Designed miniproteins, single chains, continued (4). Designs and how they scored, part 56

Each design is a single chain, and the fold is of that chain. pLDDT is the mean over its residues in the fold that is shown.

## One batch from the design tools (miniprotein)

Design m13924
Fold by ESMFold2-Fast:
Structure m13924 (fold): chain A 64 residues (1-64)
Amino acid sequence: NAAAEADRLSAQADVYEKQGKLKEAAILYSRATLAYLEAGDRETAQRYGDKAVELSKKLKEKEA
């Protein structure tokens, strides 16, 4: 069930983001995005995809 898997991944990503585990959160948001696309929920996929991109930019800024 792609929708249930997507919800699980996004919930876990939110927990990791709250804990400051931004790299792990970004990876899980990216996986959730793909799972939502598989489930046909393109709007939710776009929201979590945007979160993953934002976190990736923050991680790259910290490396600079």
Scores: mean pLDDT 82

Design m13925
Fold by ESMFold2-Fast:
Structure m13925 (fold): chain A 92 residues (1-92)
Amino acid sequence: MERLVEELRRAIREGDAERALRLALELGRRAPPDEATAVLREAIDLAGRLGRIDVLTALIRASGTVPMTSEQSSRLVGTAIRAIGEMIDREL
């Protein structure tokens, strides 16, 4: 698990959207929903801070495979909206 999270963060830093998607999907399969949701929220925030729109899109797509509570889903969506907004503001 720890190696998977480290590899995911590396893929995000390198802008490798395909690798980030594969690793995020594997995280969703292996980790408990609470842990997977927390890691995905951190990953989405990191991708947004780095301006990695393709990676951000891949992570949002992968989040759909994790069984989340309504509260967890709302928090993740909020993080994604904020990340997208920050990226747009920096590029414009």
Scores: mean pLDDT 80

Design m13926
Fold by ESMFold2-Fast:
Structure m13926 (fold): chain A 72 residues (1-72)
Amino acid sequence: GIASSIEFLAQQARKLGAPQEAVDYLLKAAEYAKKGDYDSAIEYLRKAAKAASSLPGVQAAAEGMARIVEEE
């Protein structure tokens, strides 16, 4: 599901050396998605994308995931 996909992105971001702030925001987004709070999940995915600006692939993945959640 969406939460599992966000958790997977958080694991990949950590392995790629993303700032801890970006990883923490991704994990928070996953927790909100598990609770069905998609508005908060989108907010934290966007925060993660901004914090991951040094890693364009992670930033793009977080932004893409926010769009997918927004369409649900």
Scores: mean pLDDT 85

Design m13927
Fold by ESMFold2-Fast:
Structure m13927 (fold): chain A 95 residues (1-95)
Amino acid sequence: GPVLKELKLTVKEPSSEVIPEEDLERGAALLRDGMEVQLVGDERVGDNIWYDRKGRLFVNPAWIEKFKLKVGETYLFTIEVGEGYSRLLSAKKVA
């Protein structure tokens, strides 16, 4: 069944790079507490988040706006990890 994970992630400068569709299939399984991630706004992920091996975290722009995710800040991300998906539930600024 789905597993809830809480991860503290520090947001690096957002990427404007066009991400190939095959890279969007990666889940949050590669995320670890304390990681620094480059935030990429990509509406194609829907309610999911994706993390690649290049240090990019793909999040729907609506979630970036909702949680006010900013470069240089650290957030506690609550993520639901299931078979073939990783859904963002919340993000709270830590300090």
Scores: mean pLDDT 75

Design m13928
Fold by ESMFold2-Fast:
Structure m13928 (fold): chain A 85 residues (1-85)
Amino acid sequence: SRLELQLRIYLGEASLEEITEYVVELLKDPKYSGILRYLGLNSVSELTESHIDAVADFLVEGLNLDYERAKEAVREALERLKKEE
């Protein structure tokens, strides 16, 4: 479940792949993604690579995630979302 994955990320037990999957789901779901509101965006389609640092910072603060690991996961998540367009 998303909650189990979020807990594993917070505890430092999640792989980069799992963190990337969590970020993809977070960005796709406006019900769960306060991050779009934090960035002042209405949809995931408005996200660009310039938002990587802001998204990574949000994940570091919210999930106790290492900054470089968060940044890499966000970069991979955006790449996956671009392929779905």
Scores: mean pLDDT 73

Design m13929
Fold by ESMFold2-Fast:
Structure m13929 (fold): chain A 87 residues (1-87)
Amino acid sequence: DEEARAKEMSKALLENREDAQAGIDRLEASLARMAPQLSPEELALGREILAAHRALYANAEDLDKVKELAKRAEEAMERLRALLAAR
């Protein structure tokens, strides 16, 4: 049930906000450091994932936004994984 999953994710986002911000900061720093070695498509996907995670924490109490953003982040992660595996 998508509704149940969104509620669990919302709860986790609210409870782990501080730890998640540290994770976002690490991802941003890693992306910046690796940028010269990434293709434009890989860099765009990395930025999309980062933006989606920031938006998830900003909208943690909005279940519809949590569903939309989580799906977008998951799809971007799968696309990035596929590109890296194809190298």
Scores: mean pLDDT 80

Design m13930
Fold by ESMFold2-Fast:
Structure m13930 (fold): chain A 74 residues (1-74)
Amino acid sequence: SAVDEALARIRAILAEHGVPQEDIDGIIAAIRTAVASGDPALIELVARLVAAWLRSLGVPEEVIEEIRALILSM
């Protein structure tokens, strides 16, 4: 599915930037739950929380914006 392809893309980007596997798994689970709800407000909230999480891990802003765009495209 398009969602599974986008989640796989997010996983690959985060792994490439050295994000720990446990953080990647948590992020993917949060996104999957929000998307499954079909609630645009929850998807936007999770996109914001994921951005803050990645920023706390030292991920560059350009990568965070790419991840945010992928989440909001689902």
Scores: mean pLDDT 88

Design m13931
Fold by ESMFold2-Fast:
Structure m13931 (fold): chain A 111 residues (1-111)
Amino acid sequence: SEAFKLAEQAVEYAKEGKLEKAKELLEKALKIATENEASPLELIVIASNRSVIYVAEGKLEEALEFAERALKLLIEALGENDPRLKVAYRNLGLVYEAQGKLEKAKYYFEL
């Protein structure tokens, strides 16, 4: 998916601290997904990457709340072992890493 590819590029720019580029690419990803009638679950997966932008902005509490809510919705819809959850697990791992909770981060990165 072009939308998914743009969302992954947004995450890489956010990790580099390139906030405006990250925001631009994630907004473009969500627009393309919406215009191509992406499922509600695909939109939640793409939108969950906003938590990584919150991390890059230093908004760690907002990042955690956003990542946890996205993961909860996806688990309720797909079950905890669905491969589509890997993006949400990675995003939670990145939030915990930014908080200095390295053992929790490692746990989520290994899911």
Scores: mean pLDDT 85

Design m13932
Fold by ESMFold2-Fast:
Structure m13932 (fold): chain A 95 residues (1-95)
Amino acid sequence: SMEEKLKEYLELIRRKEEELKAEIEKAGTGANDPLNRAQLIAQGAAELLKYANEKGLPDEKIIEIVARFIEKVEAGVPVEEALEEGKKEIDELAA
């Protein structure tokens, strides 16, 4: 079920966020750029999932938006910019 897939995806993101938080705590206040980037990606993905779900988007569209966000950031788009673009797409689909 798409609902089960969404729950598993949320759980995976949550787990990755916790793991990255633990790694950053061990690295100290001067965490490496890769750790900071990974944490921002995890947080951004979780924020988009929550925002899209609150707007009542179908699970399939939520997954597509989050996947595009991750793809954009991996392609070199700044996390904040990719997050803003994702939220705009959610708003347009919810209208």
Scores: mean pLDDT 74

Design m13933
Fold by ESMFold2-Fast:
Structure m13933 (fold): chain A 74 residues (1-74)
Amino acid sequence: MQEQLDGDIVEAFALIVRALTKLDAEKGVISEEDAQKLIEGSEEAARLARTDPQAALEKIRQILKEMNELSKKS
């Protein structure tokens, strides 16, 4: 039983967040410029997940927080 973060699962999470960010940009919920920054962050989190899944998950949490704040202002 996995009681610790699995890097593969965290990588999948980062890629899902990237996909959701692209979708929000396509719908005009956030700007393309803000979406691009969040996408870049998600891709960095995906790369980091294989080496440091804990740090990658914290980066994903930060991206989700920023995405939520940006969508509320639109």
Scores: mean pLDDT 77

Design m13934
Fold by ESMFold2-Fast:
Structure m13934 (fold): chain A 99 residues (1-99)
Amino acid sequence: MKLSEEAVNAKVKPTEELKKVLERIGAKQDEITLSELLGLLFAYATEEGLGDPEDPRVFDARGSELGKILGVDRFDASDLVGLIERLKKYVEGFEEVLE
C-alpha cells in the first residue's frame, strides 16, 4: 500500500478496541484522519513508556493494548505503511484510502 497526502488526511472511524487506546490519551472523536491516528498512537506509546531508550523510533508494545491491536511486540515508528496495514482491521472507511 502506498500512502498519498490525500490518503493520510482521509477520515476513518476507529473500532471499539482502538477507541479504548485513543480515549486513554484523551482522543474521543468518532472520526479521525490517518495522520492524526498515527500521531495519537505514538502519543499513547510515549505516555505508556513503551519507547526504546536506545532508539527513539522503536517502541516495545509487548503486553500493551496497542501491541495486541498491532499484533507485534516491537514496532518502528518510521514504518508508517506497516503500521497502517496492521490497523486497517480496527478502522472503518479504510477501504476508501487503499491504493
Scores: mean pLDDT 70

Design m13935
Fold by ESMFold2-Fast:
Structure m13935 (fold): chain A 68 residues (1-68)
Amino acid sequence: MSPEEQRKETEELIKELERRRKEETDPAVRGSLDQGIATVRDLLEKDPELALDLAKKILKIYEERKAA
């Protein structure tokens, strides 16, 4: 995957995380999502591969916690 493709996929995951944050009613969980999104955004310019991996992990952890 090219860095351009990694950035595009990461931006789409950021949009999904922002959507989940808007639907979240727990302020503490919302705050954690905000911090995660900010970290992913910071990494996009420095390491697109790491940013993509982090975004996927944050979304997966969030979904697993909500499913439990």
Scores: mean pLDDT 80

Design m13936
Fold by ESMFold2-Fast:
Structure m13936 (fold): chain A 63 residues (1-63)
Amino acid sequence: MSAAVKQAETLFLAGVPLNDLLLAAEEVGDEEAIAWVREKAARYAPEPPVTRADPRVVEFLRK
């Protein structure tokens, strides 16, 4: 399990939107985090699309 997946789970539980997490995971390039966020999005309510990743979320996933 990658560190980015753990960070994405932490941010998701803190209320960060799944679409923001998806864009951040794509910017980091972590395939496990991308797959994790897509799986969560399929199970939970659809969110409106976002056009840019939140820089703070990207930095958290890079750790």
Scores: mean pLDDT 72

Design m13937
Fold by ESMFold2-Fast:
Formats: C-alpha cells, sequence, structure tokens
Structure m13937 (fold): chain A 133 residues (1-133)
C-alpha cells in the first residue's frame, strides 16, 4: 500500500533519471562532461534512495521492508549505471576510463545502500524510544 506506492514511485524516478542522463550524455562535448553527468546521476539517485528509505521508516515500515526496498532501489541504480556506461562507450569514452567510472559508481552505490540501511536502523530505534517516553 503506502509503502509499496512510495517504492514504486522511487523506482520510476530512478528510471526517469537514467533516461534523462542518457540523453545528456549523447549531447555531451567531452569525457569530463560525461564523467560529471554520471557522478550527478549517482549523487541524485543515492539521495533518492536514502530519502525513500527514511520516509518508509516514518510510514511504519519494518527494518526488513526497508532493507528489501533499498535492495530493489540499488539494483535499479546499478542497471542505470550499466546503461550510462554503455552510452559513454558509444560516445567514444575510452574503455579504461569507462571501466574505472563503472567501478567507482558501483562502489559508491554499494556504500550508499549500506549507509542508508544504517541510517534507517538508527531512525527506527529513535522512533521506538520516543513512543516509550
Amino acid sequence: DKVEKLLKKALEEIEKLTKETIEKIKKAKSTDEIRRLIGQFVAESSALMRNTALELVKLGASLEEVEEAVRKLKEEMLKGIDRLVETALEQGVPQEEADELRDWAEQYIEDSAEETIELAKKLIEELERQRKE
């Protein structure tokens, strides 16, 4: 219900960000611009994942439900990175730079997902403490 709707909306927003970033990469004038665009995608999608997870906690989602939502959002973000890196290669970004960019982006997303789950755990604990006071 509300939890499922919020997750679905977040997944749709990541897909939208991916498509918009692909179009920007196709119009980019340099490898540096493409690098910045992928960096912006990673930052924006990571913030969306974090904000979505915290809103799920506020809606009463369990830790298990939050972990599952973060897993699904992370998978969608990683699929986005595959598509963005493929587009970068098509635009003439050297293979070595594309590989380094993919590795960096995937690691950032993994780290962001882990941080998001830890933040959600802390928020759940704080809300439980407030209910007992």
Scores: mean pLDDT 90

Design m13938
Fold by ESMFold2-Fast:
Structure m13938 (fold): chain A 67 residues (1-67)
Amino acid sequence: SAEELEKEFRERALELAQSYGIPREVAEELLNKRDIDSLVSLVPEEKREEFIERLEEIERELTRKAL
């Protein structure tokens, strides 16, 4: 279901954000609001491109799973 895919995205994105030094509680709040731009802004500037690429990979994997 779309809800299950959204939950899986949030969990994987949360783990990714924590690996880039974002506190779990902050990342969870921003992901629950679907505020990806603010989440990306909290990643160190030199790692933002890599972080975005990894988020896009998670989204692609889940989109393929939904088709």
Scores: mean pLDDT 81

Design m13939
Fold by ESMFold2-Fast:
Structure m13939 (fold): chain A 97 residues (1-97)
Amino acid sequence: AEEAAEIAEELAERAEKELEGKSAKETVELLREGAERLRAAGDDVHRLALLAVGLAMRLLALSEDYRLEGDEKSAEILRELAKRLLRETDKVIDAAE
């Protein structure tokens, strides 16, 4: 749980560096809220997996919103963050089993 939360927090720091303005603020807030929820999951591996997938889906939805507004750069960065979140949290979940 702590490791998955740390992944989300690291991705929030990356978002602050790679994104600008509104997209940076919204993405960082989403990832930090997600990190808090992941930490609260404790040792429940199934709950942790569902929360990680949910956070990734929210990032992808936000990516689509920015794509529709013509902000393809923010959209692509958000897609990359979602993919990294799923990949890195999957490793943590697999290691816990």
Scores: mean pLDDT 81

Design m13940
Fold by ESMFold2-Fast:
Structure m13940 (fold): chain A 92 residues (1-92)
Amino acid sequence: SEIAAEMEALEERLKDLPEEEALEIVEKEGYEKYKSLTEEEKKEAEEIVEKAKELAENDAPETPENEEIKRKGMEYELIKEAAKRYEERKKK
């Protein structure tokens, strides 16, 4: 499934929950998604993030290919950040 479709479904499930509970669920889902990635997939995702930053820094044309690279990079960074927040919360 596309990450975008999964995020939309998650947002719909969380709409009626308290903010704190919704945040915990989002962080846990992101953590589980991050853990499901192989080391090779994580390496490829990091390369996509680096490429997305290059495209933004160099004001590259908004082609469909460049837009998809930027989108994938953003999705990975969001998942990685959610996983980090979940781990930090677990330590406390």
Scores: mean pLDDT 73

Design m13941
Fold by ESMFold2-Fast:
Structure m13941 (fold): chain A 56 residues (1-56)
Amino acid sequence: GALGEAAARLAEERGIAVRAYGDTSLGEAGVVAANGAVGIGKTPEEAVEGVLRAGG
């Protein structure tokens, strides 16, 4: 959905290769980086920060 799409675009803008993205059942943004790092957050920014913290 819209949150996951926005998070994926933000991740790509920050140089993170994205493998998958989506919205969670709780209305959060989710992003999976090409290296397998996962970020989930209430905002696209939080999801991307999650990926970076997980080694993406």
Scores: mean pLDDT 82

Design m13942
Fold by ESMFold2-Fast:
Structure m13942 (fold): chain A 60 residues (1-60)
Amino acid sequence: SEEKVDELVARYREAVERGDRALWAQTDAEIRSLPDEERLRFVQKLHEWDAEREAARAAA
């Protein structure tokens, strides 16, 4: 489940960054099927991933 959450975070971000509405809708449906605690972890990991990406970009 943790690996699945990480995969969904990466996929969701890809969809948003590419503007791929179909992929976004597909990923959203999968996220919606997650229980509350896994959805909270998804949100937390997405935020952490954003912070890491910003740090990496600043370092580059």
Scores: mean pLDDT 77

Design m13943
Fold by ESMFold2-Fast:
Structure m13943 (fold): chain A 72 residues (1-72)
Amino acid sequence: MSVEEAKKLGEKMGKVAALTLAERGVPPEEAVERAAKAVRDHLRGQGASDEAIKAGEEAARKAAKEVVEKLK
């Protein structure tokens, strides 16, 4: 998996995870961190490189923040 692929996957997964957590009443900051962790763990399980894992986690955190900010 390339860094670019990891970023795209992280953004998509991060948005979905953050929205689901927010809908269940998880606080915004916790929802963002849980979404980022889920993406990190998924990418690590797929055998992605450390660079790809970090890029995907950062993309997920950014996307999750955008989602929860709109829901406040």
Scores: mean pLDDT 82

Design m13944
Fold by ESMFold2-Fast:
Order: C-alpha cells, then sequence, then structure tokens
Structure m13944 (fold): chain A 81 residues (1-81)
C-alpha cells in the first residue's frame, strides 16, 4: 500500500540522515536512477493510454523500490562501519 511505503521511506530517510555522508551520497545516486526509470515508464504508460489505477500502481511500486534501495544502502553502511 502506498501509505505504508511512504511511511517506510520516511523512516529509512531518517536512518540515512544518521549514516556517513558517503552512504547518503550513494543513496541519492540510487534514488535518482530509480526515479529516472520510473519517470520513463510513467510517460510510456500515459502515452499508451494507461488507466489511473495502472499509474497509481507504478507510483506504489516505485515507492517500494525507493524504500528497498535505502534499506540496502543503510545495511551496507552498517556492515562497512
Amino acid sequence: MREEAEKKLKENMEKLSKMPKKAQEEAKKRLKEIQEKAGEEYLKLKAEGASEEELEKLETETLKKLTEALEEVIKKAEEEE
């Protein structure tokens, strides 16, 4: 669910803010890559006449990917430090 994904994203962002600057920069790069790919898919779906539900699904999946990427960066930083 989108609301749950947004809550996890906020929690992970707070955890990331306590991580070393290098980890924050890595997270920012990964988030950019995910957002760029999601934006491309969104434009493609919209051009193909996708329903509002399909667009909402893409947004929800993107939020989950962003949350997972942050969790991976945090875990890696914790393992290295």
Scores: mean pLDDT 78

Design m13945
Fold by ESMFold2-Fast:
Structure m13945 (fold): chain A 70 residues (1-70)
Amino acid sequence: AAEEEALRLIHETAQRVYKALKDGNEEEAEKIVEEGKARIESLPLDPATKADFIALLDSAYKAIKNNVKS
């Protein structure tokens, strides 16, 4: 339940980040990532699991940013 919600949040956040970066708006992309992290932090998960999902979101953000960079 909560872990599935975290994965959905990461997926939705990654899609929004991709769009923002494609539009050239890195500031908006960073804001979207921080909102995603805050939502994961609010879930009823243990601290280690939250850290893992936040790390996954950070990895997705870096991957998208590197892929969009020309």
Scores: mean pLDDT 83

Design m13946
Fold by ESMFold2-Fast:
Structure m13946 (fold): chain A 76 residues (1-76)
Amino acid sequence: MTLTVTNADGSTRTLEVPEDGTAWTVAGAIAAGSGVPRDVAQAELRKLGVKDDTPAREAAKAISGRTVGGATVEAS
């Protein structure tokens, strides 16, 4: 699956996340696309009730349309 990260400066990064990944993988992709530390992305996922071992597709759906450290995340 694909994550699109739009940063506060307007820059956009598109990252592939393996469907066999977890919320940990999604947090890493957000960190890579935004420059926000992975632990910040994990904390935002945990606030949504998403555990670190949650399937990546479910984690990505939960965070889609939300802001993490000033960056907007969209899942497709």
Scores: mean pLDDT 83

Design m13947
Fold by ESMFold2-Fast:
Structure m13947 (fold): chain A 88 residues (1-88)
Amino acid sequence: TKVVLSKSSTDFTAEKGQTVTATSTLTNPSTTQNATAKSVVENVETGEVVASKVVNNVAPGETATITLTFTAPETGTYRLTSTVEVEV
C-alpha cells in the first residue's frame, strides 16, 4: 500500500503560449525506506495534466529536485502538486 509522507500544492497563473518552468525540492522524511517523489502540473479549470515527473528511489533523508517545463495550452490557473510516497 502506498503511503503519502508529504504533499504540497501551489497555484500560479500562466498565459496561453507562455513557457513555464516549475521546480520542486522534495525530501524523503523516512529513516528506513526509499521513496518516490512526484510532481504534477494541472490546469485548475479543465483538470488537464500539462506536465508530470516521477523520481524513484529517493534514499532516506535525501532530497530530489524535479523541474517541469511546459508551454501553457490555455490562459488560466495551474496547480503544481508534489508528493513523497513510500510503498509498504
Scores: mean pLDDT 86

Design m13948
Fold by ESMFold2-Fast:
Structure m13948 (fold): chain A 66 residues (1-66)
Amino acid sequence: FDALEAAGYSVAQAVAALLLLAEEIEEKGRVPSARELAELTGLSRRTASALVAEVKRRHPELVAAA
């Protein structure tokens, strides 16, 4: 994910963040908010927001109805 690379996170940190995101999506059936993801993973809100946007772009079926 470009957002994690742009933020300078290590491969291990990127994999851990993506794994936690994938587990949350699988368990809840929805993409978490940028705030929820930042709190869960320890990512900055900016990076979490970019990552959430990327997931929504690739998997629109996982987006909660507005």
Scores: mean pLDDT 68

Design m13949
Fold by ESMFold2-Fast:
Structure m13949 (fold): chain A 88 residues (1-88)
Amino acid sequence: GSMERRLREQQKRAEINRRLADIYREALRVYEEALRRGLSPEEARRLAREKFDERFEELLKETPEEFHDLLRSQYRVVKLAFDERWER
């Protein structure tokens, strides 16, 4: 029924959000490691964005097509938060 479908969609959204949060944390670790190595904040942000985008493309390949719009929507929200972190 409609309730069962909504529960599956909520579960999939939660799964996507957890995977994106993991990718975000990995990208932040890349940023911190680059800074520890003496790279500029600009170069560290570039490397972190590259890692974030790389891992997003992997997640997109692992996700069924019917969830790609949801994944892209959630990615934009997480990427906005990621980018805003360095504009403060």
Scores: mean pLDDT 80

Design m13950
Fold by ESMFold2-Fast:
Structure m13950 (fold): chain A 87 residues (1-87)
Amino acid sequence: APSREELIAELEAELARLRADPSTPELRIEYVEAVLAAVRAGLTEEDLERIVEELKPEAEKLSQTAPVEEAAEILTRRIIERLRELV
C-alpha cells in the first residue's frame, strides 16, 4: 500500500485534475476534498473501505428505489458526511 504521504500526493493530484476539467460535477470535487481531509486527519485506506461497507445496505435500498444517477449522488453525499463525522 502507498504511504500516507504518497496517498495525500495522489489525492492532491486527482483534485487538481478534477478542478482543471470544467465538466467535473461539484459533488466529485467535494468527495475528493473530504477523502483528502480524512487521510490528512489520519484515516487509512482500510478506514475508508469500512465506511463504504457500512453504507452498503443503504446503497442496496437506494438501487431499488431511485435512478442510478440519483442513488450515486445520495451515496456520495452520505460518504462525505460520514468522513466529516470521523475527522
Scores: mean pLDDT 79

Design m13951
Fold by ESMFold2-Fast:
Structure m13951 (fold): chain A 115 residues (1-115)
Amino acid sequence: AMAAAEALARAAVETMGALSRAAGGGTAEQARIGAATLARIALTLVTGEELPAAGPDVTAEDISRLLRELAKALGEEDSDTTVRYDENHNVHYGKLKPRMVEALERAADILSQAA
């Protein structure tokens, strides 16, 4: 769940960058829908709760809300949920959790301001 959520959060942030660059074009709507869909899937993987599909009326504020809910869900998970400790590289998943929560909250704030 954590690794998948990290990949989806990264994709959402990259989609947000595309949205920012395409602010005046039709690709901005597709970028919003894509980011919302990825954030929703990540949240579902973390919480186990199914969320409604992203529609064409998805706003930057909707994506911001989803990213904040994802950050909250990740912050509420047990530290052991994602950690099988085996030497150096597996320890990084547990250490990345707080940084990922912070990054998701910052991305949500940026999207909320862009709405």
Scores: mean pLDDT 56

Design m13952
Fold by ESMFold2-Fast:
Structure m13952 (fold): chain A 105 residues (1-105)
Amino acid sequence: SAAEAEVRALVDRLVREMREVLEEVENDKSLSDNQKATWVGASIGVAEIHLSVLIKENEDNPEIVAWLREKRDLLVDTAARIEALFAQGKVDEAFELFRQTLDTL
């Protein structure tokens, strides 16, 4: 449907915006590991808010809502795991998990 195509395009844009943050933050030698964790967490948080808005705007379409909830739940779970990895000093593992999650979205 036209609605499904529009929602998929908006999700693709969110993934692209998160990927840009990932690439910029990972390669920024001026940022501490804690600052990198903050930027990654903020990027995921913004995407989660946008997905929640899309869920509400498409509440009359159960298939779109189910698909969006799956993506949001994946981001929420991944955000917690990334935060734990950064807290442990496992910075490379945190970025790899974020990259793998973006490839799945």
Scores: mean pLDDT 90

Design m13953
Fold by ESMFold2-Fast:
Structure m13953 (fold): chain A 59 residues (1-59)
Amino acid sequence: GEAEEAIRRARELAAASENPGAAASAGMGYVDGEELLKQGREEEALEAARRGIEAAHAL
C-alpha cells in the first residue's frame, strides 16, 4: 500500500543519507510509520513516513 511504500522510501533515505540530521529525520519517519501501520493506522503511518522524508530533504 501507499504507507508501506513511503515507509520503505524513508528507511532507504535514512540508510543512504550522509547528513546525520537528514538520516535521523528519515529514520524517525520510518520507525513511527511502521509502528502506526502495525496499529492499523494507515493514514497516520503514511503521514509520519512522508513527514520524515520531507524533513530530510529540507536539510
Scores: mean pLDDT 84

Design m13954
Fold by ESMFold2-Fast:
Structure m13954 (fold): chain A 104 residues (1-104)
Amino acid sequence: DRAAREAQARLFEQNAQNLLTQDTPYSPDVAQLLAQNYLLQAQALRSDDPATQKQLYQQGIATLDQLIALLEAEYAKTKSLDVEIAISLARMNKSVLEIALKNL
């Protein structure tokens, strides 16, 4: 359990680092919010305190709301399939965090 949570947290941290340091199809603001969401999820996985996990999941939901708004604005301008896919993935991630929050 702890080893699995640690491995997942490291994967999220690596995904965040890649978004911040590598070329991405997203705008800088979108890439930053995606990276922030991954880092918040990693911190929640590393925490053994339910109150801290709840706070981090709430922050994750808030960053996903900001991300969805930015992606919808980009989609209105570009009509890009990559942006449409990113919106769907962000909404799915928000649902996952909302379920995790209810189960704390």
Scores: mean pLDDT 82

Design m13955
Fold by ESMFold2-Fast:
Structure m13955 (fold): chain A 83 residues (1-83)
Amino acid sequence: SELEKYRAIIREFQSKPSHTPKEIAEAIRALVRGLRLLIEQDPEHREEALAQFEPTLERTLAELERRGAPPEVIEAVRELLAE
């Protein structure tokens, strides 16, 4: 399924010690699209879907920040997840 493809991208991202800008962009896209897909399939459980994704999202954003991503990029990703 598409959700499993997004999970595979995130898993691969977390398994590597260094990342290219392309890999970072793909991980962000996978997080956003995976989260939206979960919400669309079960909108009544939006909060539960967000809670399941929150640790992975925070870990990915922390990794981006540690690698010198500008604060504006981090904020743009957070805003992209807002309705």
Scores: mean pLDDT 69

Design m13956
Fold by ESMFold2-Fast:
Structure m13956 (fold): chain A 100 residues (1-100)
Amino acid sequence: SAVDLVLEFAREHAKLFKEIAKHLSSEEREKFSRETSLLEMEMYHAALRGDLARAIAAAERLRELYQEFRKKSKDEKAKELLDKMIELVEELIARLRELA
């Protein structure tokens, strides 16, 4: 289900966030946590309602957010982890589109 896909994504994102948090300033970590949590919540609620279009749109905004953090980062390990997060959200978008 779309809910199961979003929850699986959230678990994998949480693992990557634990690692990237070591490579971010406290300000960057707070901003990243706040902004990603809002988009994950939007994806989850959209998936619960069966609103695949809104879930996909939220995932696409999350991809854009990861790309913005990557461009602004000066830490090579943070960039590497953000590349993994981008790949993960692109996989989620593809799998959600298969359900539509």
Scores: mean pLDDT 90

Design m13957
Fold by ESMFold2-Fast:
Structure m13957 (fold): chain A 65 residues (1-65)
Amino acid sequence: MEATPEEREAAERIVELLEKQKKAFENGDYETVKKYAEEILSILENAKDPGAVLRYARELLEKKK
């Protein structure tokens, strides 16, 4: 249950986008929220193993909380 370098990079980008999306949502910038959601979806659609990317992203988020 480990992430490859590619999965780790994808997960880190998703976490960054989620943090930016949360900030945009708190600021009422819903267009930017939508844009970040689309970028996250694109990363997952292009990932070889989106499940592994999501699992590692979850681990990164849990470490922050």
Scores: mean pLDDT 79

